# Designed miniproteins, single chains, continued (5): the designs that were tried, part 98

Each design is a single chain, and the fold is of that chain. pLDDT is the mean over its residues in the fold that is shown.

## One batch from the design tools (miniprotein)

Design m19605
Fold by ESMFold2-Fast:
Structure m19605 (fold): chain A 58 residues (1-58)
Amino acid sequence: SKLEIATALARAGFRDPKLTTEQSIEIARKMGASEEELAIVAKGKDGFESARNLLLNI
């Protein structure tokens, strides 16, 4: 679900700040993220804030 993906993206950013954007995208892809959700991950720090806002609108 979008909630599971957004939660994992937030955890990835907090758990390993050395994680590259490409590595974060790969993790999201393995979790079944859509192209729209992968675009959020590609924004890095701004992507996590966007994911939180997306959850608030669900």
Scores: mean pLDDT 60

Design m19606
Fold by ESMFold2-Fast:
Structure m19606 (fold): chain A 103 residues (1-103)
Amino acid sequence: NAKEYYEKGEELAKEGKYEEAIEYYDKAIKLDPNYYKAYLNKAKALAKLGKNEEAWEEFVKALEIDPNNKEAREAFLKFLKELNPDLENPEKQLENYIKMLHS
């Protein structure tokens, strides 16, 4: 089921096997397209691989499913700060982005 694929992806990500982890997160998403944790952890794995544009897209999908999810918001905020350490008011930029997703 979706949870089993997600958990296998988590296990692979802990081993640093990010490409394989993404395959299992994709299997979880295929079975449950609203599985926000699978999108969130796929985004984190993509960021580890330097696939920053794809990581952004997956963080967006997680926040579209659960816009008030603290874990997803914190992970995306950390990602934004790592992409641009000099980013002015990253918390405000995240809030503006989330508002656009729900307008």
Scores: mean pLDDT 85

Design m19607
Fold by ESMFold2-Fast:
Structure m19607 (fold): chain A 70 residues (1-70)
Amino acid sequence: SLADKMRRLMEEYGLTPREAAVAAMLAHGFSQEAIATAMGISRATVSRHRRRIFEKTGLKSLEELRELVL
């Protein structure tokens, strides 16, 4: 399930619950605007979470993130 994939990201890579949620949404093709609206945060905050996700996972692209999550 999506929840199980989010838990794996938190356990293996040290993502926060919020970062795991953003990672899952990005992997499923959600725009930063759609994620910001869904989470009730700014686009700048989504961009900050995206940077932290890539830093913690060591991934270099959205394509690699999709392969990891999907």
Scores: mean pLDDT 84

Design m19608
Fold by ESMFold2-Fast:
Structure m19608 (fold): chain A 62 residues (1-62)
Amino acid sequence: SDLEEGKELYKQGKYEEALQHYQRALNQDPQNAEAKRNLGDVLEKMGYTRLAEKLYAIADSL
């Protein structure tokens, strides 16, 4: 799945590729909190700290 492929890419430090897979996972399931948190993690690694904080808040709000 896109979520699993994204996690594997994240472990490899391929953050831009992981980002694309997490975005595809969210397009398939917009309410997937795990994909939103993982997207936040990759954005943090890429230096988009403010955007990551907003995404974590959205994921945590049910």
Scores: mean pLDDT 81

Design m19609
Fold by ESMFold2-Fast:
Structure m19609 (fold): chain A 92 residues (1-92)
Amino acid sequence: MREELLRRIAEAALAGDREAAAEAVRELALAEGESEEEAEEYARLIRESEAALNQVGAIALFELAKKAKEAGDEEKAKELLKKAEELAAKAK
């Protein structure tokens, strides 16, 4: 499921686990209709770049925060958004 993949990306990024994040991003890209070649390129960028890992993690946390807000979980949404902003600052 897309939400499960977003959680895997966010958890891997917060843990600094580039390989786990790269695999989850590859699966998400394929699930969203990207070619296998493009999905593999996204995974490669994450494996080789701390900035890419932090950026993808921030995006995943932002998407999860939006879903939490839509579900009425305002406190969870605020917590996820704060974590997203922290990773985005590190992505510079």
Scores: mean pLDDT 83

Design m19610
Fold by ESMFold2-Fast:
Structure m19610 (fold): chain A 66 residues (1-66)
Amino acid sequence: SAKEELEKEIEKKREEHEKKPFSEEEKKEFLLKMAPLYLKALGVKEEEAKKILELLKKALETGKLS
């Protein structure tokens, strides 16, 4: 399931972070990778999830949270 995939990826990244703290860029990359799985786990439709992901990418790129 999407929740199981999300949990597995979070645990893997947690182990990596414990060995060496992530940079801000690495955190952004991880967030963008996990966002689709998280939205799917919440039951968001693929079309809406795509729009949310585009907004998230724009916010992270510009640093604007509006």
Scores: mean pLDDT 71

Design m19611
Fold by ESMFold2-Fast:
Structure m19611 (fold): chain A 94 residues (1-94)
Amino acid sequence: SKKEEFLKRIDELLKEMEEAAKNGDVDKVVQTATEIVRLARELGVEEKNKELIKAAGDLGQKIVDAYNAGKTPEEILKIVKEGVQKIKEIIEKS
C-alpha cells in the first residue's frame, strides 16, 4: 500500500539522518528531515488527510526553528523522531 511504502521510506531516511547526526553533519540532517516532511505532506494531500498535512507542516516549522536556533544535529534528530512518531500514529488511525 502507499502507507506501507511511505513507512518503509521514512525508516530508511531516519537511518540516513542518524548516520548524518553521528557524523555531525547538520546540513545533511536538515536536508533529510526536509525530505521526510515533503513525503508526509504529499501522502496527506493524496489521502486527503488534513491532520497529516498539519503534522507535516508543524514538523517542518520545528526543524526550521531548531536550525535557526543553532541546535545540534542530535537535537534536530530528536525533534524529527518525535514528529515522525506523531505522523505514524496519524497514518495508523486512518
Scores: mean pLDDT 89

Design m19612
Fold by ESMFold2-Fast:
Structure m19612 (fold): chain A 70 residues (1-70)
Amino acid sequence: SKVEELVKKAKEIAEEGLKTGDIEKALEEINKLYDEAKKTLNEKEFEELAKEIQKILEEFYEKDVEKRLK
């Protein structure tokens, strides 16, 4: 589905940000994806994407903090 494709892209952006250390760029790309999704998805699809993006960002912040402290 379109939601699943966007979730996969968000995960790939987060993983690349952690790998490169360019956290600001990763967050900007995720925010851009979120804004584009809000314009293109229906309300139900957007709610599903928003929940998945929240989980991705929570995991991303936890991993980023661990990497910077080590």
Scores: mean pLDDT 78

Design m19613
Fold by ESMFold2-Fast:
Structure m19613 (fold): chain A 132 residues (1-132)
Amino acid sequence: MESEEYAKKKIEELKKKLAEDPNNAQLWNKLGLYYNILGKYEEAIEYFEKALELDPNYAGAWNNLGKAYLKLGKYEEAKEYFEKGISLDGTALGYANLAMAYKKLGKFDEAKEYAKRALQLDPTNVVAREIL
C-alpha cells in the first residue's frame, strides 16, 4: 500500500522528466520498474521495450523485461531475456533470475547450475540460495 503510493508519485516525476528528455533509456527503464511494483506488467514491458529501442545493450533493462515476463507466467520468454542480459553483463542477480526461470520451467538441473554461478559472484544472493 505505502509502496504503491510511492510508485505512483515516482511515475508522475518520471513522466515529467521524459517529456523533457524522451530519448533517455534509463528514465524509460525506471518507469517500467515502478509499473512492475504496481503489478502493471504489460505497461512495464512496453516501457522496458522503449528503453531497449534506445539502448539495446542495456543489460539491466533486459533483466527487468525478463522479470515482468516471469510475473506474467511466460517463463520461456523470461529465460530468453535473462540470457540476453547475461550475454551483455553477467551479474549475480542475472544468473539468479535465469535460475528462477529454469526452475519455473521444471528444469531443476539447469536451475541449480545457474544458482551456483550466482552464488560464486555473490554468496549472499537469497534467490540463488533458495534454488539450491
Scores: mean pLDDT 88

Design m19614
Fold by ESMFold2-Fast:
Structure m19614 (fold): chain A 65 residues (1-65)
Amino acid sequence: SMAELEARKQEMVDAATEALRNGENPKPILEEKYKELEKEVGKEVAEELMRQAERETAREAIRLS
């Protein structure tokens, strides 16, 4: 469902934001979660959620600056 996909995207953003708070690169955690998601929902849906998660993580990085 759309709600489940939104929840999975939020998990990615939350994990990446935690990496940012710890002074770590968020890219590896996003890539790891993308690979998990791709296996569950397929490449096309996973790529779209990854793009959204990257954009939201970038906004969080600015907010934390």
Scores: mean pLDDT 85

Design m19615
Fold by ESMFold2-Fast:
Structure m19615 (fold): chain A 105 residues (1-105)
Amino acid sequence: MEEREKEREEVARWIADQLNEIASPTIAIAREAARMLREQLPDEELEKRVNEIADKYGLSEEEKQRLLEAIRAGPEAVRDFLREWAEKNKEHPDDLAEALRIVDA
């Protein structure tokens, strides 16, 4: 029964990874951050996830630390991080709007 939960999590992760390959980095980061906010991960697992995001989307060490602190602080801090990251990377306004909507859900 625990195996079925793990399989569902693996399938959900695979679908998210496929969507993130075609989504803007802002939307992709928002989806990952929203998942971490919902799962309330232990600090060790949270740090691993943020490191994976940093490696995949090219976050600087400072951006990685800001994302980690934002997830610990909650959804509003994550929204602030996404706005700052989108401005720096000149992301499309529609992609930022979708990213903010994902965090609010």
Scores: mean pLDDT 74

Design m19616
Fold by ESMFold2-Fast:
Structure m19616 (fold): chain A 55 residues (1-55)
Amino acid sequence: MKDKVIEEARKLAETEEDQDKLGKKVQELIKSDPNATDDDIAEVTAAVVQALNDR
């Protein structure tokens, strides 16, 4: 589950140029996973930040 959420979040970071929309989409993705922990949220956020920095 977590790996798929991270992969989808990275794809959003690569395709969504608007940072506000990106943030909303990532939050909606996390909210859709009832098993998401604070650690999972932090890891997804870190993956998005890294994908943006790798541009």
Scores: mean pLDDT 73

Design m19617
Fold by ESMFold2-Fast:
Structure m19617 (fold): chain A 57 residues (1-57)
Amino acid sequence: MEWQLYLGKYVADGNEEYLKKAAEISGISVDEVKKTVERIKQMAAGGREGARALAAA
């Protein structure tokens, strides 16, 4: 819930504070949060076309 909002803020603003907060709330490491953000960004940038191709395969 809350940590997902911090992920969004980090994607928009790029502040490490949001990564720390998300990690603290979710109980996972900052590394995991950072990787999750990168994957989300890649999928968003790649668009639904990429995701659709993967699902179709």
Scores: mean pLDDT 69

Design m19618
Fold by ESMFold2-Fast:
Structure m19618 (fold): chain A 60 residues (1-60)
Amino acid sequence: MKKKAVAIKDIPKVDEDTLELKKGDIVEILENLGGNFVKAKSLKTGEEGIVNKDYLEILE
């Protein structure tokens, strides 16, 4: 089962690889990219991108 997380703050889209999120958005973690970064999918929008793990609270 893939891990889910919730965004703890608004995250703006700063480039094409960044996942834009609003506080409270639920994401599915697809891949650990190393360091503090993951590839995630927004369950709200279906978009995929890179997110800093410090902005996410892991649910499971």
Scores: mean pLDDT 80

Design m19619
Fold by ESMFold2-Fast:
Structure m19619 (fold): chain A 56 residues (1-56)
Amino acid sequence: SEAEEYAKKALEAGKAGDFAAAEKYGRLGVQAGLENGDIEAAEKAQRAAVEGAAKA
């Protein structure tokens, strides 16, 4: 789903040390997951966004 793609981008950005991008893609993944009912992907994206924001 779109939410899973954003969650993957957020995790990849976090691993690369781009915590601003991790927060951005994580937030987009949460929004997409909520709109599509993909709660698991939304939760994964939210976790990446929070961790990215904390380290940015």
Scores: mean pLDDT 78

Design m19620
Fold by ESMFold2-Fast:
Structure m19620 (fold): chain A 70 residues (1-70)
Amino acid sequence: SMAGTVAAAVGELAKVLGDEPLSPEELARLMEERGGLDAEEARRLIVEATGGAKRVTPREAALRLGRMPA
């Protein structure tokens, strides 16, 4: 699933950035730059998975994306 793909990419980023809170837009941009994902698609999935959180850690975002229904 796309959510699973984004979760894996964000999980890898979490290993580098640790617990730094980022906006969905910042996370999506990093996923585009480092993972070749569409930033707009990634942003929408992150927002949906986090319930519209304004800021979230990469680790928390990856966890929530990985638990989304397929």
Scores: mean pLDDT 74

Design m19621
Fold by ESMFold2-Fast:
Structure m19621 (fold): chain A 95 residues (1-95)
Amino acid sequence: MKLTQAQMYLIDGQLYLKKGDYEKAIEYYEKARELLLSLDPSDSLPYVNLGEAYFAAGDYDKAIEYYQKALELNPNSKRAKENLEKTLAAKKAAE
């Protein structure tokens, strides 16, 4: 079942993210994205998850790109907006 498989991939992605294995976290979130977008192409959640994984990996440019994509699909996403603002501040502090 595609939704159940996507949920399992999200759980695995979150687990790897907590372990600091960002490459594995991104891999599982991308697998979840493929399944979730096949069910609903307007689903912003996969992009928020990928943004959070790239942010944790220190790839602020990729994180910004994914949060912006999430906001294009769902402008009311408080999570995506707050994470974008946090990432922009972190990028400026790292420069």
Scores: mean pLDDT 85

Design m19622
Fold by ESMFold2-Fast:
Structure m19622 (fold): chain A 79 residues (1-79)
Amino acid sequence: MSKNDIEGEILAALGRMQRSIAEKLMEKGTKEDIEEAVKLLKRAIELFEEAEKLTSNKEEMQKLKEEAEKLLKEAEKKL
């Protein structure tokens, strides 16, 4: 694994953490929690985009981004 692959994996891990927190906030279902979830999901998408540029595993990064984008649309529908 190259230095760039390691950096990409760290960014992907951070993105997954942001997504997990956002999912927890969406389950709470208050307007304030959903607004925070939207911010976290937008950050997760940015992290997965940055990870895709660094890692050779671009397909996995694209999948993570698509999953985060679907959750973002669901969160925005609740506002």
Scores: mean pLDDT 86

Design m19624
Fold by ESMFold2-Fast:
Formats: C-alpha cells, structure tokens, sequence
Structure m19624 (fold): chain A 56 residues (1-56)
C-alpha cells in the first residue's frame, strides 16, 4: 500500500539520521548515554523496516 511505502521511506530516512548522529557523537566524544539511546532506537527502526518489507 502507499501508506506502507511512505512509512518505509520515513523509517529509512530516520535510520540514516540516527547513523549520522551516532557517528558524530562518537567522533566528538559525546555523552555515552545518548550514544546508547541512539543505538537502541536504531535497532528498533531496523526491526520496523524488516517487518514492513515483509508486508509489502
């Protein structure tokens, strides 16, 4: 469905944003808690992408 395709595109964009954020935080020696939370969110987003791709 168009809605699932739109949701998938948004999730893929969010994945890229999280990967960039994590890389930036690591390079700047940022807050380890923020890195942990971002990595957990990235895992959640990846799982949602996998589930949606199976439904399309």
Amino acid sequence: SMEKQRRLAILKFRKLALEVEIDLLEKLNGDPKKIEEARKELEEVEREIEKLEKEI
Scores: mean pLDDT 86

Design m19625
Fold by ESMFold2-Fast:
Structure m19625 (fold): chain A 65 residues (1-65)
Amino acid sequence: LSKEELDAQAYIVALAGMRAAARSAGKTEEAENLSKAIDQAIELVRQGKYEEAIKLAKEAMEKFL
């Protein structure tokens, strides 16, 4: 795996952790928004757009901190 691919996967895992925390806290809207960001990041990774996936994941994390 390339460095960019590994980084993209790490950010997706971080978003999944944030979604799990939001669900446990009953924050349904935040969990849904995180799910959308995760799906978009996964699709970008499938297309080989790792840098775009990382950027999207970082922006999602900043919005939901």
Scores: mean pLDDT 83

Design m19626
Fold by ESMFold2-Fast:
Structure m19626 (fold): chain A 66 residues (1-66)
Amino acid sequence: MTRLVATGASPEGVTAAALIAIGDGAEVEVDMGEPVVITARGASREGAEQAAQAAEDGGAKVELEV
């Protein structure tokens, strides 16, 4: 189970991260709180890292929990 904790995330960055995780075969849950928490079940390490990068490219500070 992979969890992305994104502080200062744009809606576009969150959407991009979620779509990358879904494309990697993960089941994704998004909690649109502050910070935004994206939970990806069954994500590969590469998919999780790509999702984190997409959120950071959207302006977020991301903590990746694997």
Scores: mean pLDDT 80

Design m19627
Fold by ESMFold2-Fast:
Structure m19627 (fold): chain A 60 residues (1-60)
Amino acid sequence: AEVTVLRSEDGSVEARVFTDPFTGKRTLVLSYTSADREAAERVLAEAEARFGKPDLILGF
């Protein structure tokens, strides 16, 4: 399984992108240390730009 970690500039938002090797299904796990909508939006946009739209997004 391949996991890529993306973080906001201040480190308050972290996203992990996981690809299932059997189904090719892509899951994005989003976690927060503090609520920053701009940082979260930026991390999500970067993930979509690099990997395409995820099949599932999980929030903390």
Scores: mean pLDDT 69

Design m19628
Fold by ESMFold2-Fast:
Structure m19628 (fold): chain A 66 residues (1-66)
Amino acid sequence: DPVVTRTFPAGTPFSTVLGYLQELDPSILADVTFPPGFAFRTLPEDFVLENMPLREAVEKLLEKYG
C-alpha cells in the first residue's frame, strides 16, 4: 500500500494536503465524508506525515481538525 512522508507547513490549505494525497491515490477520498467547508480551512500548525499509509494520513487530518 502507498505510504507518504511529507511535512505541510502551517498555513497550507487543507485542499492542498488532500489534493496531494489524491494525486498519489485518486480513490483515497472516494469514501470519505468531510465537515462542511473543511477543504477551505488552513493548517494552524505544521502537519507532519512520516511513513504513513494514505488512509491514515486522511484520518489524522480529520481527527485532529475535523
Scores: mean pLDDT 81

Design m19629
Fold by ESMFold2-Fast:
Parts: structure tokens; sequence; C-alpha cells
Structure m19629 (fold): chain A 77 residues (1-77)
């Protein structure tokens, strides 16, 4: 259950970068920061309850995609 929440929140974080350029970077960062904080809480404070190691690997890959999305956003902006 917690693993599913981590995945969903991570995907929502990535979705923020698909907002059009009409949305200021500050607003995008504020929204992204809230999702990152939730993910960090789930990973760092509840990791033993996230299930097996494979779930944490999937979460790590999704976070990597989010960071890549942020990088692309900076290149596009």
Amino acid sequence: IVAVLIVVVSLLSFGVFWLPSDVPMTTKLAILASFIIVNAILVFFVPPQVGNINTLIIFGVIWGIILLGLFVEFLTS
C-alpha cells in the first residue's frame, strides 16, 4: 500500500512539469516540493513498510524520471 502511494505521488510530481509555460517556475517548484516532501517522508520514515526491495527500486527509477523532467524543464525554460 505505501509503495503504491510512493509511486502515485512520484508520478504526480512528474506531471507538474507537463504544465504549460504559462505557469510560473516558482509555482511549479512549490507544487513539486510538496510532492517531493511526501515521497521523502514515505521513503525515509516508513521504508521497512514499503514492501520488498524491488518496490524501492521502482520508486528510485520514478524519482530519477522526475529529476530528468526537472532537468528538461530548465533546458526548455
Scores: mean pLDDT 60

Design m19630
Fold by ESMFold2-Fast:
Structure m19630 (fold): chain A 59 residues (1-59)
Amino acid sequence: AANAADARKAGLIAKETVDEARKRGLSPSEIAELAVKKIVETLGKPDYLVTKVSPPAPA
């Protein structure tokens, strides 16, 4: 099982990121990308994420 504290922290980060991104006028896809990025930065290994990944399909 995953760490309950990490799961809770991920939820809070997602909520804060969505709230802030909405204030900035970002699209839903951009908001989702930022939320995922923040969650992984907090719970995962930052080092393996310093490499850029492909953005969502531009279509």
Scores: mean pLDDT 65

Design m19631
Fold by ESMFold2-Fast:
Parts: sequence; structure tokens; C-alpha cells
Structure m19631 (fold): chain A 62 residues (1-62)
Amino acid sequence: LSPEARQALLRAVSEAMERTGADLLTPEVLEVAKEIVEETVADPEVKAQVLAALEAMRAQME
């Protein structure tokens, strides 16, 4: 991941946890984080990297 993608990932997860009130990474938090990334990340390459990382994290939970 690029440094920009890592920063976008951390921001999206933090905001998703704030919106859901969750203290842990759950599938719900990851789905909200994906929506935040879709709305806030303008660079398509950075967006693709962050979305791929979120999908990989979700796969580890299932």
C-alpha cells in the first residue's frame, strides 16, 4: 500500500468506528469504512488499494 492509501485506510476505519460506536473491528465497521472511502477518496488508485485492504481484513474475519 502507498502511504496515501495507508492514511486513507486508518481515517476511514477510525470514522467508521465513531459512526457505529464500536470498539473493535467488526464486519459492520468494515462496511461503513468502505462507504467512507467511496465518498472521500478522490484518487482512483488510492481508493482501489484501500478497498482491497478492507476486503482482505473482512476475509480474515470470516
Scores: mean pLDDT 78

Design m19632
Fold by ESMFold2-Fast:
Structure m19632 (fold): chain A 60 residues (1-60)
Amino acid sequence: MSEEEAKEIAERLIKVGLRAAEQGVPKDNVIEAVRTQLRDFGIPEELIEEAVKELEEKLA
């Protein structure tokens, strides 16, 4: 997987997480679900933490 592909997947999952939060899913559950899916897609841990940080900031 290229770094660009990994970032694309992360951006898509962040968007999905934000939509779930808009529908009333608790933010902690959204963050955990996104983190789990990123790992399932084989995204490097460093990029997972970056994506989670971005998601948390947008959910603030």
Scores: mean pLDDT 82

Design m19633
Fold by ESMFold2-Fast:
Formats: sequence, structure tokens, C-alpha cells
Structure m19633 (fold): chain A 100 residues (1-100)
Amino acid sequence: MKIVYFADRDDEEAIRLAEEEAEELRAQGKEAEVRLVEGDAFEAGRRFAAERARAGEPPLLTVAPIPGSGASSSFLARPEAEFREQDGKVVTDDIGSPWL
């Protein structure tokens, strides 16, 4: 499964964490990439996952920082996906527990 990390270009800590996790996953033989965006990386990740689902593209596990916290959110979006905050992180009912 391919994993995509989103990070704000101006957030050096988020970029470092995303790159470190992506490198660890690639070392395990998994596919991972980091995408740098301007501004809200969480909203960019959510929009990317939703647009892929709407276009009928294969789902990708998308990870983005939660605004105002040191935590990351994981997405496997579908057109009907709803995201909610639970215990300091964003979750969706479309993410199966076996994948995380």
C-alpha cells in the first residue's frame, strides 16, 4: 500500500517527521512519499484523499498533521467519508483497523 505524507513547506518539524517516517517505510519495502504544500497541510491531505475517491482512483493512505497539535491524522477517504476528532487525533470510519 502506498502512503502519502503532507507537510506545510514552512513547518520544518512536520517536514522532518514526515520524511523520517517515509524513509522508515521505504526501508521496510513499502511505498511512501512526502508532498510539501503551502499553508494547511491537513486540509490539503483531506482534499487530496477526497478528490481521488471522487475520481474513482485507487485509495491511498494519506497522513497529515492535526492543526495545533503534535499529532498526525491518517485518511483513507471515500466520497462519503466523514472525519472527526477523537482523543486528540482525526479519525474516519472508512479506515479499517487492520491497516493501522
Scores: mean pLDDT 62

Design m19634
Fold by ESMFold2-Fast:
Structure m19634 (fold): chain A 62 residues (1-62)
Amino acid sequence: MMSEQEAREEIKKLWEEILKKIETLSEEEALKVWKKVKEVVDYYEKTGDAEKALEKLKEILK
């Protein structure tokens, strides 16, 4: 089972990958990715489930 600290480090790593992806996209495409990221952040704030939040972030990069 992943610890809270390990989950936070994995989220930070994925966050940097998402930011790099956003920099290469058009303004409209970047907005769509950003909207999905905000939905994951809202989910995490509501549930505190870092493992599921991490899974959702990985799906955004696919």
Scores: mean pLDDT 75

Design m19635
Fold by ESMFold2-Fast:
Structure m19635 (fold): chain A 57 residues (1-57)
Amino acid sequence: MEELKEKLREAAIRAKKLVDEGLITPEQAVDELARIFGVSKEEVEKALREAGIEVKT
C-alpha cells in the first residue's frame, strides 16, 4: 500500500545525487520519475522537494 511512495522517495534521493553532480536537471528528474512510476509530475516534484531538490517548471 505504501510501497509506491517508498520507492519514489528512494528514487528521488538517487535523482538528487545526479542533479547535485550535474548529470541531469531537476526537470529531467521530474519527467523520468513521473514516467517510471506512472504518477503525476506534482507528486514527483513533492518527493524531490522532500529529498532537498529545488524544482521549477
Scores: mean pLDDT 76

Design m19636
Fold by ESMFold2-Fast:
Structure m19636 (fold): chain A 87 residues (1-87)
Amino acid sequence: SRLEELLRREEELAERARRLIAEAPPELRAEVEQRILEALGEVLAELRERLARAGDDEEARLAAAEEGLERLRERLEEVERWLAANS
């Protein structure tokens, strides 16, 4: 189902974020954590706005969640690129 696919993608992104923190040099870990937290905050704010617009429309709510996960993936890639440039 679409919900199961979303949960699977969320688990993959959570693991990716944990690995980023774990593999970061000790001196950069706080910066990586901060960048991930900022990305999560922005994505969650955007998701809240999209869900408010969707109301009770299940299709629109699922689409908002899918967009949120895609946006989170993009933001994690930005953190990965920053880490690569600063490691």
Scores: mean pLDDT 88

Design m19637
Fold by ESMFold2-Fast:
Structure m19637 (fold): chain A 47 residues (1-47)
Amino acid sequence: HHMEEERKKILEEGKKVKDLMDRLIDARNRGASPEEIRKLEEELRKA
């Protein structure tokens, strides 16, 4: 049943998105370079 496989994929992708989001928030709060913030935003959009 393909829905079971999709469910697992969604959970795994959710973990990656949360990690990237946390990293992006941290980068913004510590005043990281615009280049670093942009890269994290692009990675988050792709996830």
Scores: mean pLDDT 76

Design m19638
Fold by ESMFold2-Fast:
Structure m19638 (fold): chain A 119 residues (1-119)
Amino acid sequence: MKEAEELLTKAIDYLAQAARYAGEMSRAARSGDFEKAVEYGEKAIQYAEKAIQYLEEARKVSPNKELLDKAIELARKAKEYFQKAVEAARSGDGPLAAKYATEAQKAFGEAIRAVSEAQ
């Protein structure tokens, strides 16, 4: 594979993992399992950070810089939503935590689409 394609594949994998943990966090928050909601949110933040790192490296070697800039911005926005979701879960606000986790999951889906278009 080309160097950029390898970096983008890893970024997609990490974005997909973050989106999966977003869904798990939303479910846990809605069920009142705030300890698991925080755990899943922290995992999602970690995967989002790894995805952003790989996207930034891919941007250096890719001609599709505008699509990657969009993907990086969406991934950063999703990370901010996860940080808000974790804080809501820690305060026992299940509906708010689930709302932010769902918004993060949508942003990760949009980021994956942008990365796929950049390949």
Scores: mean pLDDT 86

Design m19639
Fold by ESMFold2-Fast:
Structure m19639 (fold): chain A 58 residues (1-58)
Amino acid sequence: SDVDRRAAEEARRAALRARADRLGDLTTAGHIAVGVSEEDAKRDGERFAQAYLDRELA
């Protein structure tokens, strides 16, 4: 049904957001580990997470 389809889509979007956050955090941690500043590493992680979401939700 249309209701079930919307529920499934919302669940998928929530899962993608959770995955994006995790990938962003891993990117930030990885960049810090190789000597990128905390500020730049955080920005890199946030940018990666957003790019991932934009691609998957498009």
Scores: mean pLDDT 88

Design m19640
Fold by ESMFold2-Fast:
Structure m19640 (fold): chain A 57 residues (1-57)
Amino acid sequence: SEPADPEEAKRAEEELTKKLGRKPDHVGVLVDREEGKIVAVGTDADGNIVAIVTLPA
């Protein structure tokens, strides 16, 4: 997996925020360029996964 560019990271964070109804405490974003996928993981303050979204890259 490759790091997301700023626009991809922004899209992923917006989608996570919409899904949760609030901003997650932490966001990790990775891009699989070969599969054309962006995977974003939102966690709470304790490090628990609260949402995962997959977007087209």
Scores: mean pLDDT 78

Design m19641
Fold by ESMFold2-Fast:
Structure m19641 (fold): chain A 58 residues (1-58)
Amino acid sequence: SKEEEAAKKAIEEAEKLIKEGKSLDEALKTADKILDENGVTDPAVRQKVAEKVRELYK
């Protein structure tokens, strides 16, 4: 679905920021922005993306 594609994009961009040494807060904000730009309003999808981004931090 388009939501799944947007979620993948958000996670991939957040992962790039983490690898560049950006903070978790910056990565989460970037993921949220991508979801907003793709019209993802489902709170369950947004929560899953946030959880996956947090899991990328050690």
Scores: mean pLDDT 81

Design m19642
Fold by ESMFold2-Fast:
Structure m19642 (fold): chain A 74 residues (1-74)
Amino acid sequence: GLKEAEEALERAEEAARRVIESSSDPGVKLGAEVELGLARIAYGVGKATGDYQFAVDMINKITERIEAGDVTVL
């Protein structure tokens, strides 16, 4: 439900913060910020639609990419 989505978002925020603080590469930092932005959008969609399962699933996939250092810079 909502709590699981909030916890998933908090995990994504912590993962992004760690990458941003530890990386010296501006592209990696920007990538982590972009991925975090997508996690916040997924959370917002969950709140707007009530589809918290979608929000949790999407945020968890985003968090895995951030933690793996697999961040995309557009």
Scores: mean pLDDT 82

